# Designed miniproteins, single chains, continued (5): the designs that were tried, part 4

Each design is a single chain, and the fold is of that chain. pLDDT is the mean over its residues in the fold that is shown.

## One batch from the design tools (miniprotein)

Design m16106
Fold by ESMFold2-Fast:
Structure m16106 (fold): chain A 74 residues (1-74)
Amino acid sequence: SREDALREALRLLTLLSAQADAVASPEARAQINAVIQETARRLGALLREGGSVAELRRVIEEAARRMQELIAAS
């Protein structure tokens, strides 16, 4: 469901944020926090507009990939 997909996604983002806090540089952590903020805004817009589960999942997958790249680069 839409709510199940959103809950799992928020859980994944929370885990990635915790991993970043443990291993990433302060600069990388700032960039990761910016990705989280941007993702929250995009998800909020999609929810207000009645966006599909597929659109929500895509935004979250893009955010997770970007966060993993920032962690790996730091």
Scores: mean pLDDT 76

Design m16107
Fold by ESMFold2-Fast:
Structure m16107 (fold): chain A 110 residues (1-110)
Amino acid sequence: MKKELEERLESLRESFKKASNEEIQLEIERLKETAEVLEEKAKKASEEERKKLLESVGILYAELGVGYEVLGKYKEAAEAFEKAAEYFEKAGNKESAELAKELAEEAKKK
């Protein structure tokens, strides 16, 4: 999972570097809306389905962090990565939570 997340975020970062700031901002808004929908579904889900939904929310917040970093919005990026770490911990994915925490700390240094 951790390596797949790292590869996914790296691919997204390269894609965003080729996109306009307007396109990145539209994708950020779409990612936020999707995360909110999945958070609401997780509240009503069974334990098994909830873990999968929380994992997906973690991925979406990590993707939000990458989008904010490419836009130079490092404070918002750090906050998004911290939320990603919280959701990965709730989902039981300790490795992805640790990666998200590392990404948040790197964003805070910029």
Scores: mean pLDDT 86

Design m16108
Fold by ESMFold2-Fast:
Structure m16108 (fold): chain A 71 residues (1-71)
Amino acid sequence: SAEQAALQARLDANAARYAAIGDRIPEEVAREIETLMVRAMTLAADPSRLAEAAALADQAEGLIDRAEREL
């Protein structure tokens, strides 16, 4: 669906952004971002759970945005 495709694009973008900064941020923050991203990816595989996956992606994006600003 268009919703699944849009969410997948967001997850891919988040993974690329995290890959660029993950080794340069505090381990605790990196672990939190990784946990949210893995959970979002897992839930995104289930069409009935896309809203939950999107909410976790939103949380990961917020942490990535903050981490990028603090570098």
Scores: mean pLDDT 88

Design m16109
Fold by ESMFold2-Fast:
Structure m16109 (fold): chain A 70 residues (1-70)
Amino acid sequence: MKAEFDERLKELNKKLVEELKELEKEIKEKGYKPEEVRKLVIKATADALRRIGDLLTEILEEERAARAAA
């Protein structure tokens, strides 16, 4: 069964979008310098990619196990 992983991926994507909106709001409110904004965006992007990669890897491994058992 893959439905729970698809749901988790959708929830992760939703959270990442919310985090990006919050980051944009904070940047506008705090008046960060361009170099600080760049560092924050790079870090947020790297963290997002890592979380997506980890989840996709887990989904792939679970699907392989399910197919082998079926």
Scores: mean pLDDT 76

Design m16110
Fold by ESMFold2-Fast:
Parts: structure tokens; sequence; C-alpha cells
Structure m16110 (fold): chain A 111 residues (1-111)
């Protein structure tokens, strides 16, 4: 899959540059390779991802561990994804957002 190949390349770049934006785009492209998303669904996921990243950084600043931050953000994201996407795409989308948060925690040196 061309989308999956582009996602892998972008994930490598994100890890080298510590770019949260590239990590987010990589996870969106990986998700689209398995589950076709409309333009509106992609924008909703990017919005959820941006808020998830901000929340994870705030939890780290409050002294929470990476494991605690990832768990709390994942629980917070679930109802937002359930409102944004049809049932068959929800679990894969939650894992995609979780991937972006995990990358952010790694870039912050928490993992």
Amino acid sequence: SELAEKALELRKKANETKSVEDAMEAEVLALQAEHPLSEEEVEKLREIGREAVARAKELLAQGKSAEEALKEVTEWVRPLVEEALPAEKQEAAIEAVKGVVAATLQFEGAI
C-alpha cells in the first residue's frame, strides 16, 4: 500500500526530528491504508489527536508517568472517537491516536 509505505517513512522522520506533526500524519495515513476515511473524518481525528497530545503534555507537567498519561488520555479520547467515526473504524482510530500520544511521550523523554 502506497499510504502504508508513506506512513512508515513519515514515522521514521518523526522519530529522527521528534516531530509530533509528522507522527500524527503517519498514524492518520496508516489508519487510512486499512480504513478509508472521508476528509471530514480525517479533520476530526487530527483535532482529537492535537487535543490528546496537549493533554498528555499537561499530565507529564503535573508529574504523571508516561504510563498514567497514556492511560488517562486513551480513556478521554474514546468517547470523542465514538462520536466522530462509525463503529467499524473506532478501535483502529483510538489505536492511531494512542500511537501519536506514545510518540509524544517518547519525544518528551518520558519513555
Scores: mean pLDDT 88

Design m16111
Fold by ESMFold2-Fast:
Structure m16111 (fold): chain A 65 residues (1-65)
Amino acid sequence: MMVTVTVEVPGAPPVEVRAETEAEAREKAELVRSGVGAQALIDMARAGASAEEMSAAAEQIVRHR
């Protein structure tokens, strides 16, 4: 079953990630939150990206991992 979780990154709007389990979604969320993904989202927020654009970017980051 697919699970969607919202990731909160300081300095960026909430973004969504999807996985087959809640545990996997939480691991991906933590990767986005504390890894290279977090920096990318912060940079996008500084550039004036919308929450929708950042959610799309977060999904793309976890898919290309």
Scores: mean pLDDT 68

Design m16112
Fold by ESMFold2-Fast:
Structure m16112 (fold): chain A 78 residues (1-78)
Amino acid sequence: AKKVTQEDVDAMIKGAEEALEKGDYVSAQALLLALLTEIELGLADPTPEQLRRAKEIAERVGLSAAAKKFEELLKEKE
């Protein structure tokens, strides 16, 4: 199916937050890039709140390109 559930998206974002809190930037980056890939493939449709959170984490872990993509997606959602 062409679906990643809202619960799956939330779990990925929480995983990235926990990795960042532990100083594991590599795991945080991997989770955010996986989420971005699922969005680009049309498998995930995050809420504005989820996109805002993902952008914030991406900025904190130095994924500036991913952060910009999350910001663009957020603007499309309103």
Scores: mean pLDDT 82

Design m16113
Fold by ESMFold2-Fast:
Structure m16113 (fold): chain A 84 residues (1-84)
Amino acid sequence: MEEAREKARQYVEEIRKAIKTPDALEKVRQLTEEAMKAASKLSPEDIQELVRELRKISEEAAKTNPDVAEVLRAAAEQLEQLAK
């Protein structure tokens, strides 16, 4: 579980950086796919933390790129379902 938690944290950081780039939409799609794969190995508590972080980044992205914000929101919604 340690390795999956660290990977999830790394993806969150990369997503936070990616929302500021010109190719943000493609990068965020790639990173959210990777984060969702890592989340399948996380505990429900760790998934809830990942969902919380993605929702925060989505709010930040909404100010500059609504399409990126929507991708992040959809990923957070799918992750919440995995925590059941």
Scores: mean pLDDT 79

Design m16114
Fold by ESMFold2-Fast:
Structure m16114 (fold): chain A 75 residues (1-75)
Amino acid sequence: SALDEVKALIERVMKESGLSPELAVRFVLTYSRKALELTDEDLRELSEEYGVPLEVLRAALERGREFFAQNPPLT
């Protein structure tokens, strides 16, 4: 699922960069095309799993949506 792929990316970013859960989640939600497939329920699960406020996750995802709307990702 998109949620499982996004979780895998978050864990990888944390492991490889040493970023906190909040920064890693925000990074993946902003810059990953897979994050665009997440539902509101998926965001609630990420909020609970990583201890990041839901409003912060929604803001990061919105930034990603705006970025990809203006700059379509290369396939």
Scores: mean pLDDT 81

Design m16115
Fold by ESMFold2-Fast:
Structure m16115 (fold): chain A 80 residues (1-80)
Amino acid sequence: SMREELERFVERLVSRGMPREEALELLLGLYKAVLGSTKYTVEKMRENNSPQETIEKEEQSVEETERIVRLIEELAREEA
């Protein structure tokens, strides 16, 4: 699952001496960058009249990445 992949990435960084909070901030930055790029791609696909099926697939990727960003933000704001 995506949560397991995120946790494995964080655990890998922590095992190498990175604080968990810093690892989550790094991960958040990476996924926010991906989200921005994917949103831009969708915008350009619409401007260029790309096939609707292609646009819909990319919009699904945007939605999934937004869910990941929200999950990381929740974990990063956790006080416990």
Scores: mean pLDDT 84

Design m16116
Fold by ESMFold2-Fast:
Structure m16116 (fold): chain A 58 residues (1-58)
Amino acid sequence: MKTVTTLVYAKTEEEAKELARGAVEQAKALGYDEVVIEGTSTKEIEDVTRAEVAKQLA
């Protein structure tokens, strides 16, 4: 299983969701099975980003 860690800097939940979606799409295209998101500005944005990644990978 190939894992990639992506640094995402987002100021809003909407921006975080859009960046998470793009990161998952790129990771799948490159053959990665798992995406870990780091670098979000707040815990709330981090939680939203992780939930979106999980949803896109399911």
Scores: mean pLDDT 71

Design m16117
Fold by ESMFold2-Fast:
Structure m16117 (fold): chain A 79 residues (1-79)
Amino acid sequence: EVAALEAEIRAREPSLPEAAARALALMRAMVRRGELEEATLREAAELVRAAQPLPEEQALSLEERAEALRGQVEFARRL
């Protein structure tokens, strides 16, 4: 699932770093499962496209942010 989404992202935007494409793929999969807001994915994609210097650690931080937001969405649904 995530690997297929990463391949699609890299095909459309081959200039993206591998870590960034993987983070976006993970977030997209989370949106499909209802674990993440689409607006958050859109903001993450815009950050990547703004070509800010993204050390590999910052790309990993993007994945952590996606996981934290998934928890918030899950909590909100239970209320």
Scores: mean pLDDT 61

Design m16118
Fold by ESMFold2-Fast:
Structure m16118 (fold): chain A 93 residues (1-93)
Amino acid sequence: SLEEKINKIKELFDEAMKAIQAGDRDRAKELLQEIYKIAIEAFKERNDPEAIEKVKGIYEKLLYALDNEPREVALKAFQAAYDEILKILEELK
């Protein structure tokens, strides 16, 4: 269900931000891949190509932050992405 997907994304973002705080950027990337797959599946099932493009852009920005930015910047990027993705998913209800 959509609610199950939203709850899983919330859990994965929480785990990803904890991984970033611990300095485990490889774990954060694995969790980001899981978030991306679930979010794309949800928007594809609802035929929302605009939301799919937004999620792709967010994913690329977060991946860049994990590879190139200090911990504080990466955490802020993940927090902002969390809020945006959840807002878009909640609007599907």
Scores: mean pLDDT 85

Design m16119
Fold by ESMFold2-Fast:
Structure m16119 (fold): chain A 74 residues (1-74)
Amino acid sequence: MKELEAKVPGLVKTLLEDPSPEKRREAALEIGRLAEQGVDVSSAFPALGRAAVEDPDPEVREAAGRALAVISKR
């Protein structure tokens, strides 16, 4: 669990900075998957919110929105 939590900062960086929309989408989906496994991804909330609204790629926005929906379910 703590080892998976250590992946979150790297995934947030990929989600915000990677020039590839495929890599950004993959990062958002992986953050959502970690949240479903009970990993604390609270540090990713601002990045996921930004990506869900502002990312130029609609697939990345959808993936970030799905991750937020998983997290907000508690």
Scores: mean pLDDT 80

Design m16120
Fold by ESMFold2-Fast:
Structure m16120 (fold): chain A 87 residues (1-87)
Amino acid sequence: EEEKEKLRKEADEEFTKGMQAFASGNYEEAIKEFEKAVELFEKAGDYLGVASAYQMLALVYEKLGDENKAKEYFQKAMEYARKAREA
């Protein structure tokens, strides 16, 4: 459906912005963009996209020294990757 494809493109855009912010060391901006990507990928039904965005959130929190949040987001990424395989 065109609506879901548009949401995926918007999610990819936010994910790309998150990657650029992460590469630049702008971790607060990276978190905001990856959180937006999660919402858009989830709305699009793209569970692999959700998993990728959660994986990046885990890496950002690892860079910030928040090991508990990093582990939590890695677990969410694994759960969504598994959900994508089960669907």
Scores: mean pLDDT 87

Design m16121
Fold by ESMFold2-Fast:
Structure m16121 (fold): chain A 79 residues (1-79)
Amino acid sequence: SRADFEALLREAERLWQEAYQLFKQGAPISEIEAVLREILAKMDEVVAATADSPLAATARAAQARVRAEIEKILKEAKA
Protein backbone atom coordinates (compact mmCIF):
# COMPACT_ATOMS: atom_id res chain seq x y z
CA SER A 1 0.00 0.00 0.00
CA ARG A 2 1.02 3.66 -0.27
CA ALA A 3 1.14 3.89 3.53
CA ASP A 4 3.60 0.95 3.63
CA PHE A 5 5.64 2.60 0.85
CA GLU A 6 5.80 5.91 2.76
CA ALA A 7 6.71 4.10 6.01
CA LEU A 8 9.61 2.31 4.28
CA LEU A 9 10.85 5.60 2.76
CA ARG A 10 10.76 7.29 6.20
CA GLU A 11 12.76 4.38 7.66
CA ALA A 12 15.34 4.70 4.83
CA GLU A 13 15.61 8.47 5.50
CA ARG A 14 16.10 7.77 9.23
CA LEU A 15 18.92 5.30 8.44
CA TRP A 16 20.53 7.89 6.12
CA GLN A 17 20.56 10.42 8.99
CA GLU A 18 22.07 7.72 11.26
CA ALA A 19 24.86 7.02 8.72
CA TYR A 20 25.55 10.76 8.38
CA GLN A 21 25.80 11.21 12.17
CA LEU A 22 28.18 8.22 12.42
CA PHE A 23 30.33 9.78 9.68
CA LYS A 24 30.38 13.17 11.48
CA GLN A 25 31.40 11.44 14.75
CA GLY A 26 34.32 9.63 13.05
CA ALA A 27 32.81 6.18 13.61
CA PRO A 28 34.62 3.15 12.11
CA ILE A 29 33.86 2.65 8.40
CA SER A 30 32.50 -0.85 9.21
CA GLU A 31 29.69 0.72 11.32
CA ILE A 32 28.85 3.18 8.53
CA GLU A 33 28.86 0.33 5.96
CA ALA A 34 26.43 -1.67 8.15
CA VAL A 35 23.91 1.21 8.15
CA LEU A 36 24.38 1.76 4.39
CA ARG A 37 23.62 -1.95 3.82
CA GLU A 38 20.40 -1.52 5.87
CA ILE A 39 19.43 1.40 3.58
CA LEU A 40 19.92 -0.83 0.51
CA ALA A 41 17.74 -3.53 2.13
CA LYS A 42 14.99 -0.96 2.82
CA MET A 43 15.15 0.22 -0.81
CA ASP A 44 14.70 -3.41 -1.93
CA GLU A 45 11.58 -3.54 0.31
CA VAL A 46 10.29 -0.30 -1.27
CA VAL A 47 10.70 -1.80 -4.77
CA ALA A 48 8.98 -5.04 -3.69
CA ALA A 49 6.11 -3.15 -1.98
CA THR A 50 5.46 -1.07 -5.14
CA ALA A 51 6.02 -3.79 -7.81
CA ASP A 52 2.33 -3.92 -8.86
CA SER A 53 1.64 -0.17 -8.52
CA PRO A 54 2.15 2.98 -10.68
CA LEU A 55 5.01 3.82 -8.27
CA ALA A 56 7.11 0.81 -9.41
CA ALA A 57 9.21 2.78 -11.95
CA THR A 58 9.77 5.65 -9.48
CA ALA A 59 10.80 3.20 -6.73
CA ARG A 60 13.29 1.39 -9.01
CA ALA A 61 14.77 4.73 -10.15
CA ALA A 62 15.15 5.83 -6.50
CA GLN A 63 16.78 2.47 -5.62
CA ALA A 64 19.29 2.88 -8.49
CA ARG A 65 20.19 6.44 -7.38
CA VAL A 66 20.60 5.41 -3.71
CA ARG A 67 22.75 2.39 -4.71
CA ALA A 68 24.98 4.59 -6.92
CA GLU A 69 25.43 7.16 -4.12
CA ILE A 70 26.29 4.46 -1.55
CA GLU A 71 28.82 2.87 -3.95
CA LYS A 72 30.41 6.31 -4.47
CA ILE A 73 30.66 6.90 -0.70
CA LEU A 74 32.22 3.45 -0.11
CA LYS A 75 34.79 4.00 -2.91
CA GLU A 76 35.79 7.40 -1.49
CA ALA A 77 36.04 5.95 2.05
CA LYS A 78 38.44 3.23 0.81
CA ALA A 79 40.67 5.68 -1.09
Scores: mean pLDDT 77

Design m16122
Fold by ESMFold2-Fast:
Structure m16122 (fold): chain A 71 residues (1-71)
Amino acid sequence: SMSEKLQQFRQELQSLADTLLAQGASKDEIIQAIVRKLSDYLEQNPDLSFDERSQLSQIAGQITREAIERA
């Protein structure tokens, strides 16, 4: 379902952010990695609705903000 896909994507981005923070990545590196992962996901899933794409972007933005505050 859409809810399951959104939760899975959130978990994957959170895991990515946590890994980069543990490695001492810079704020710019964290931002670039999350943006790239979102862009790749959107490109690989052209059947996503506007609402689904919007929700994925919001999730990526939230995780990015939380991660850079901890960097």
Scores: mean pLDDT 86

Design m16123
Fold by ESMFold2-Fast:
Structure m16123 (fold): chain A 62 residues (1-62)
Amino acid sequence: SMAAQAAEAARQRRREENIEKTLKEMLDIGVTLQDLERLAERLGDEANRKAVERFKKIMEEK
């Protein structure tokens, strides 16, 4: 479990960086949290949860 947890954390960090860049671009073109949730329905559940969390943080910081 420790090894699996560490590997998951490493993968999550790499994905997080890519997701953040993409979400900033989406925010710049006027995509909202609601639009992102609709998009994620097409991309899949895994991408949805990560993107929604990131988008929420970006909105809170603005």
Scores: mean pLDDT 68

Design m16124
Fold by ESMFold2-Fast:
Structure m16124 (fold): chain A 87 residues (1-87)
Amino acid sequence: AEAIVTATLEGGTKEQAERVGNAAVDSAKRVPGVEKAEIIEVTDNKVTIRVKGSPEAVRQAAERAALAMKTAADSLGLKVTVKIEIK
């Protein structure tokens, strides 16, 4: 299974978007059954990660990644919207 998790940020920099993405990747990798988690796109206003693994692991990792994105953005004082797509 695969999930795409996208954070859209307001008023940040590309470096801050990378920090948000890295927090999500690190969180996703801690879920048992995740085979791969990686940043696939980063811009000033957006970061997207891909998570691959078993269906259950991907669901848990996507939820944890979304929470990590929100937490990281909040710590940076940034407004964020997170979208999860499971395939």
Scores: mean pLDDT 86

Design m16125
Fold by ESMFold2-Fast:
Structure m16125 (fold): chain A 97 residues (1-97)
Amino acid sequence: KKEEALQKAIEAVRAGDFDKALEYLKESGFELVKKETLAPGAERYIFKDKETGEKYGLIRTPDGRVLLGKLVFEDGEEVLEVTAADARMAPAWAATR
């Protein structure tokens, strides 16, 4: 069930459906720990897996694209390791840092 909900969240992200991705992450047993506005129309939601302590970031960009990634520490900085991206995004550098 948890793995299935995460997979559905990934599919929603690829479809560009932020609201469904958010719903599936909540359903999968992730805890919403932080919500922040990065810019007008841009939002970051940080989820924590209650069992493993792993963190995931769900991001909506100002142009309405959706990204999901695992938050990892690299050189003392919290970096988003992209797990799924909106299929409308170019395969070039997505601005996910």
Scores: mean pLDDT 73

Design m16126
Fold by ESMFold2-Fast:
Structure m16126 (fold): chain A 63 residues (1-63)
Amino acid sequence: MLSKEELKERLEENLKRAKELNDEKTAKGLQSALDNLDSLNEVQLMVASHEEEKLAEELEKKE
């Protein structure tokens, strides 16, 4: 599981990629996740980390 700081960095990188691909839906989801990071508990951080990995794979497939 990624730390909160590591998850933030990966979300920022994926947000940049989503914007480059003009994927507004994914970009909005990633921005929302970044905005909510400070309020996430441990279980929510685990779920967010797993969802981020799936989104990263989807972005790679689009490239």
Scores: mean pLDDT 71

Design m16127
Fold by ESMFold2-Fast:
Structure m16127 (fold): chain A 103 residues (1-103)
Amino acid sequence: EVIEKVEKETEEKIKAFEEKLKKAGVEFNEKEKEELELVKKAGLVYNLYRALEELDPEKAEELEKKANERAEEIEKLPEEKKLEAVKEFLEELEKELKEALEE
């Protein structure tokens, strides 16, 4: 399955990156850890999007347009609401991309 391959490759790259940061002595506070989890999710979403673009470029373009519209709405939110909205947005994109790839 394309989804399983993308998830595995993304996890391996993330683990390698985290190990590299730990070796460099980088420590994260709670807020930075939460932001790092969002970066990891964004990386997975990006890799899933790339896979969909290779298999069905028209559907990928349609999803990108909808994603851009939602991103513009989040941009207008107060700073305190943006982190949670970005998290929900990425979770929705992951679900939509996975559903598209299962066809």
Scores: mean pLDDT 79

Design m16128
Fold by ESMFold2-Fast:
Structure m16128 (fold): chain A 76 residues (1-76)
Amino acid sequence: MAKEKAEKAVKEALEDPSKRPQQINQVANALLELDVDEAKKVGDELAKEVEPKDPKLAAQVQAAKDSAVAQKERDS
């Protein structure tokens, strides 16, 4: 499922900083597979979960979510 892909990508970005750019792109792509409301919810939850561990990664997840949501809102 797209949500599971996004969760896995965030987890791998936390565990291996060298994969971070690849995993952030995977988060954005996974969120694009979801409905707008689900993409907002999943993206926000993932960013919130990682913020206390890595605030920079949380900001990147939020940016990926905002980009995916904006794209889907234009396409609807």
Scores: mean pLDDT 80

Design m16129
Fold by ESMFold2-Fast:
Structure m16129 (fold): chain A 77 residues (1-77)
Amino acid sequence: SVREEFLSLSEEEQRKALEQAIELLKAIANDPRAPEELRELSRETAEKLEEHLKNRDFEGALDTMVEFQKQVEKLNE
């Protein structure tokens, strides 16, 4: 599973992946071409990921990303 693959990475690789995800989410949140609902969701998700990263909660960060994916799929339907 994606969860098992992510958690099998080193802490440094997990941190780098989450830092890249945070930057992407912040870019979406500030993109006036993106739908308002997606911008708001991306901003909230970035804030949650930053908090998890500060607490070294990599499992919580992954759960947050999985929830983001599900919410984005719902917005596109």
Scores: mean pLDDT 84

Design m16130
Fold by ESMFold2-Fast:
Structure m16130 (fold): chain A 55 residues (1-55)
Amino acid sequence: SADEENRQAFLEMAKQWSPAAQQQLIAWLRRESETLDAAQQAFVDAVVAGLEAQL
């Protein structure tokens, strides 16, 4: 799906960033997920897990 393709492309691009930049993004995503619905939060959690796996 487009969402899965976008997630994979984003995670791949994020590998080019410094660990500090990736950690800052993880913190921001965790904060934003607190205000999202369950489906949106699950998507954000998958992105965060992918970023943490790259660190």
Scores: mean pLDDT 79

Design m16131
Fold by ESMFold2-Fast:
Parts: structure tokens; C-alpha cells; sequence
Structure m16131 (fold): chain A 80 residues (1-80)
């Protein structure tokens, strides 16, 4: 769980930086998002993994890798 939350934070931060946010602001927002997700009642590892795949999909889409973005988006939806 803790390792998955840390990986999710990194991927969200990278996606926000790729979207044009300053690194410091991206890190703060990623921390806030992960903390909010961890506090949700009934949060599961599968749900966190779905969020991770979605973050990866967004990052790849912003980098122009549409094929990888589609792959991770599909993986995220399979877990929802």
C-alpha cells in the first residue's frame, strides 16, 4: 500500500509537470491528491492501482504517446 501511494504521487507529479505546472506546485498537488485518496473509506489497493494507471495514461497523452496512453487508460478502466 505505502509503496503504491508513493508511486502514485510520483506519476501524478510527472503528469502535472508535463501539463506545465511548476515542479514545486505539482509535488504539493500530488501529495494532496494521494492523501485524499488514502483517507477515502473503503479504499482498496485495486482502486489505487486504477488511479495509478490513469495517471500514467494522462502523462503519456501529454507526452504525445497516444498508444501507451490508450493502453494504461484501458488498464485503469478494467479495475474500476
Amino acid sequence: MEKLLEELKREIKEALVAAGLPEEEAERLAEERVEALAKLPGITEEKLRAELYYAKAVLYELKGDKEKAAEYKAKAFELY
Scores: mean pLDDT 78

Design m16132
Fold by ESMFold2-Fast:
Structure m16132 (fold): chain A 87 residues (1-87)
Amino acid sequence: APSPVERRLEALFAQYEATLADPNATRAQIEDAVNAVLAAVGEARRAGLPRERLIAFLDRVEETARAHGDDATAAIFAWVRRELEAA
């Protein structure tokens, strides 16, 4: 079964995806959703979630941003993924 940390990541991913899909979402709302995901990834890493699961999660988050044409957000998550792989 998924850990509490994995459930939190999935819940924040759902909120992030819904925000990017909302044509009425403000830039501030998108930035808040991005920051919430980044904070949760940091927490999951500190909690000892396996690196492979974090990378898979970041790949999904990056692809969602690209699918919605948000190249700036996609670039942020691509950078975080590379930093995680280098560690």
Scores: mean pLDDT 86

Design m16133
Fold by ESMFold2-Fast:
Structure m16133 (fold): chain A 81 residues (1-81)
Amino acid sequence: SNMEKFEKEVEKYKELLESIMKQEKIPKEVADELLKEFEERVKELKEKYKNASYEEQLKALQNILGETIGKITRIKREQEA
């Protein structure tokens, strides 16, 4: 089902974020908070887009992923400044 496909993409993106944060040596407290924010935003997305198409849900999920990666990149730059 499209919901099963969506849940697999969420899990894939969580694993990607964890991998990036580990590689970039993001502090555990900060990494845990970013993952919590990602999970909360996914929950809000599911409610907001519950009647939307799979394509719209996937685009919204990809936007959340991109924004979270942007936050990781910013945190890394601020640690090096």
Scores: mean pLDDT 86

Design m16134
Fold by ESMFold2-Fast:
Structure m16134 (fold): chain A 87 residues (1-87)
Amino acid sequence: SEPSIEEINEGFLKYLEQLYEDLKDDPELAKAVAVAATRWLASHLSKEELEALRETLEKKIEEEKDPGLKEILQAVADTLEKIIEER
């Protein structure tokens, strides 16, 4: 069975958290990779699925206590908003 949008959203958030930990000494690279991954994922999602992912990211940003991870999540959210506006 194909993954649900909820499973995709959860998997993507876990991916971003892991990326931040793996590249903790290079936050600019972590941010660049996160933005690239966002664009790749967005190319496989409908506008409605992109809007659901944006809502999930906005909620995660509000709850996030790590300022470095919060900055990466914000860059991802900003990238996603631009993609949604252009579709």
Scores: mean pLDDT 85

Design m16135
Fold by ESMFold2-Fast:
Structure m16135 (fold): chain A 90 residues (1-90)
Amino acid sequence: SEEKAKEIKEEIRKKIEEGKDELQKALDNKASLEELEKIIAKLEKELQKLLAELSKYVSEKEFNELKEEVDSLIEQLRESVRKAYQAIQK
């Protein structure tokens, strides 16, 4: 249903915001690369669960677009962490 799809999309948005906040706090506290990667892996796992549920309520095209956006976000976060880690540890 449209309502159910909207609820899941909002939960995805909230999880992304929470994950970014947790990652930023860890970076500010000079967490290890391993700890930062664990935060991203946890976020990725939760987003994958939400995307799997969302797939039941949206078109294949819309699902693929959202999946690409999530995959791109996770990749960007991993690259940002690696760059920030190098800057902090040097």
Scores: mean pLDDT 84

Design m16136
Fold by ESMFold2-Fast:
Structure m16136 (fold): chain A 111 residues (1-111)
Amino acid sequence: AERRALLNHAVGLAATVAAAITIHGAENGEPREEVVRRSEEAGRRIGEAAREGPAAAEAVHAELLTELGFPPRLTAAESEALHVRAFEVGGELAAEAINAAVRAAEEAFAR
């Protein structure tokens, strides 16, 4: 139960960072493959950190959001608004980036 809750938390953090990467990429004209690659790497880092506990995963999440120019800690409502904005500016790229980050986080956490 606790391990599954931690994985679900890490997956949520990875999805939010991927949304932020998508917005940043769209605003800066980054290629699709770069947005997906950065999202996959972000998910991997969050998944690896989650193996050390929730605080470690949250620290990596905060660092990545700060590097992208976003607040390091988001409320649930702010996170949801970020996902909505990612789909508005990125379209299908947002879904691809989020799926890549989630998959990478799950794979890294399982190791």
Scores: mean pLDDT 88

Design m16137
Fold by ESMFold2-Fast:
Structure m16137 (fold): chain A 110 residues (1-110)
Amino acid sequence: MFPEITLEELEKLTPEQFRVAFRGLVEILDLVRDSTEPISLKGLPVDPRLSNSARVFAAEIVRAVKSDELLQKALDAVKQGRYDEAARLFEEAGLPTVAVLVRAYGRLEK
């Protein structure tokens, strides 16, 4: 079992570092959505400053690559600024680590 992103790890990031990490997450999700084949973790634009947390959510995203309708709806919610709804949809899609990151980002932007 992969370790989950902890609140403590997210609190160590500056607001700008968190925004960079979140932009990278959205780019990974868009790449996964547009892919017709399984994506290699080596090719993902993961922010190294997130260390193990970045690795965990990238791995969860790659596992969810089966064009899940919940993943698509969650991505649309993120792009619309509906972070609380997006986090719930990611959790339902089996991406609890991504859901934690999305909730934290939504609090930071408000």
Scores: mean pLDDT 59

Design m16138
Fold by ESMFold2-Fast:
Structure m16138 (fold): chain A 100 residues (1-100)
Amino acid sequence: MKVELIIKNVSAEEGGELAELYGYGGLAKGKVVGDDTLRLDLALSADDAVRTARGLAERGYEATVIVDGEEVARFKGRSDADAAAHLEMLGAGGVAKGTV
């Protein structure tokens, strides 16, 4: 299973700090793609990657989690992160709510 994290609205300094953070201990390989985008290959679970993406969105980044080439989560900023955190607080993982 391949887990990727794509982070947008990242300065070069912030991208370097994030790449070092995840690179320390061999948890990720990071590279800047385009002007303001950091792409990380993660040695983490999908759930940990989603938690990380949410935390980054709380800081104002756009964060997308891709597992085996499929987008499983995307947070466009603090509002999306707050909504996701609220859903997890209410229902342990926020799969679609609806009696079908």
Scores: mean pLDDT 66

Design m16139
Fold by ESMFold2-Fast:
Structure m16139 (fold): chain A 115 residues (1-115)
Amino acid sequence: MEEKREKAQQLADELIARVEKTLREHADASFEELQEKVIEVVEDGMRRMAEELKLPDELRDWLIETGRSAVRLAFNQAKEEGLSKEEARERILRTVRALTDQAVGTIMRYLEEQE
């Protein structure tokens, strides 16, 4: 179980790092372009977590859709609130961190129930 938790956390940390890099490298991109790039990174990260941890298709699909929806909502709220690019980046990063914490928690509960 500990090894599974460590692997899940490693994959979550790698996803967060990829989102941070995407937000930095595309700082001058439009909100729409940045949203699509972040969604792609999050979807890929969630798919990798499901593959590496051998999760069922239903849980994989839930992780991908939950990630996509959370990122889309965060960008839409930042745009509607008229946040600066810096404030929007901080909100998106906080959303991804909360999302990955929830994902790891859900995955670990699933794996423990398979014992």
Scores: mean pLDDT 85

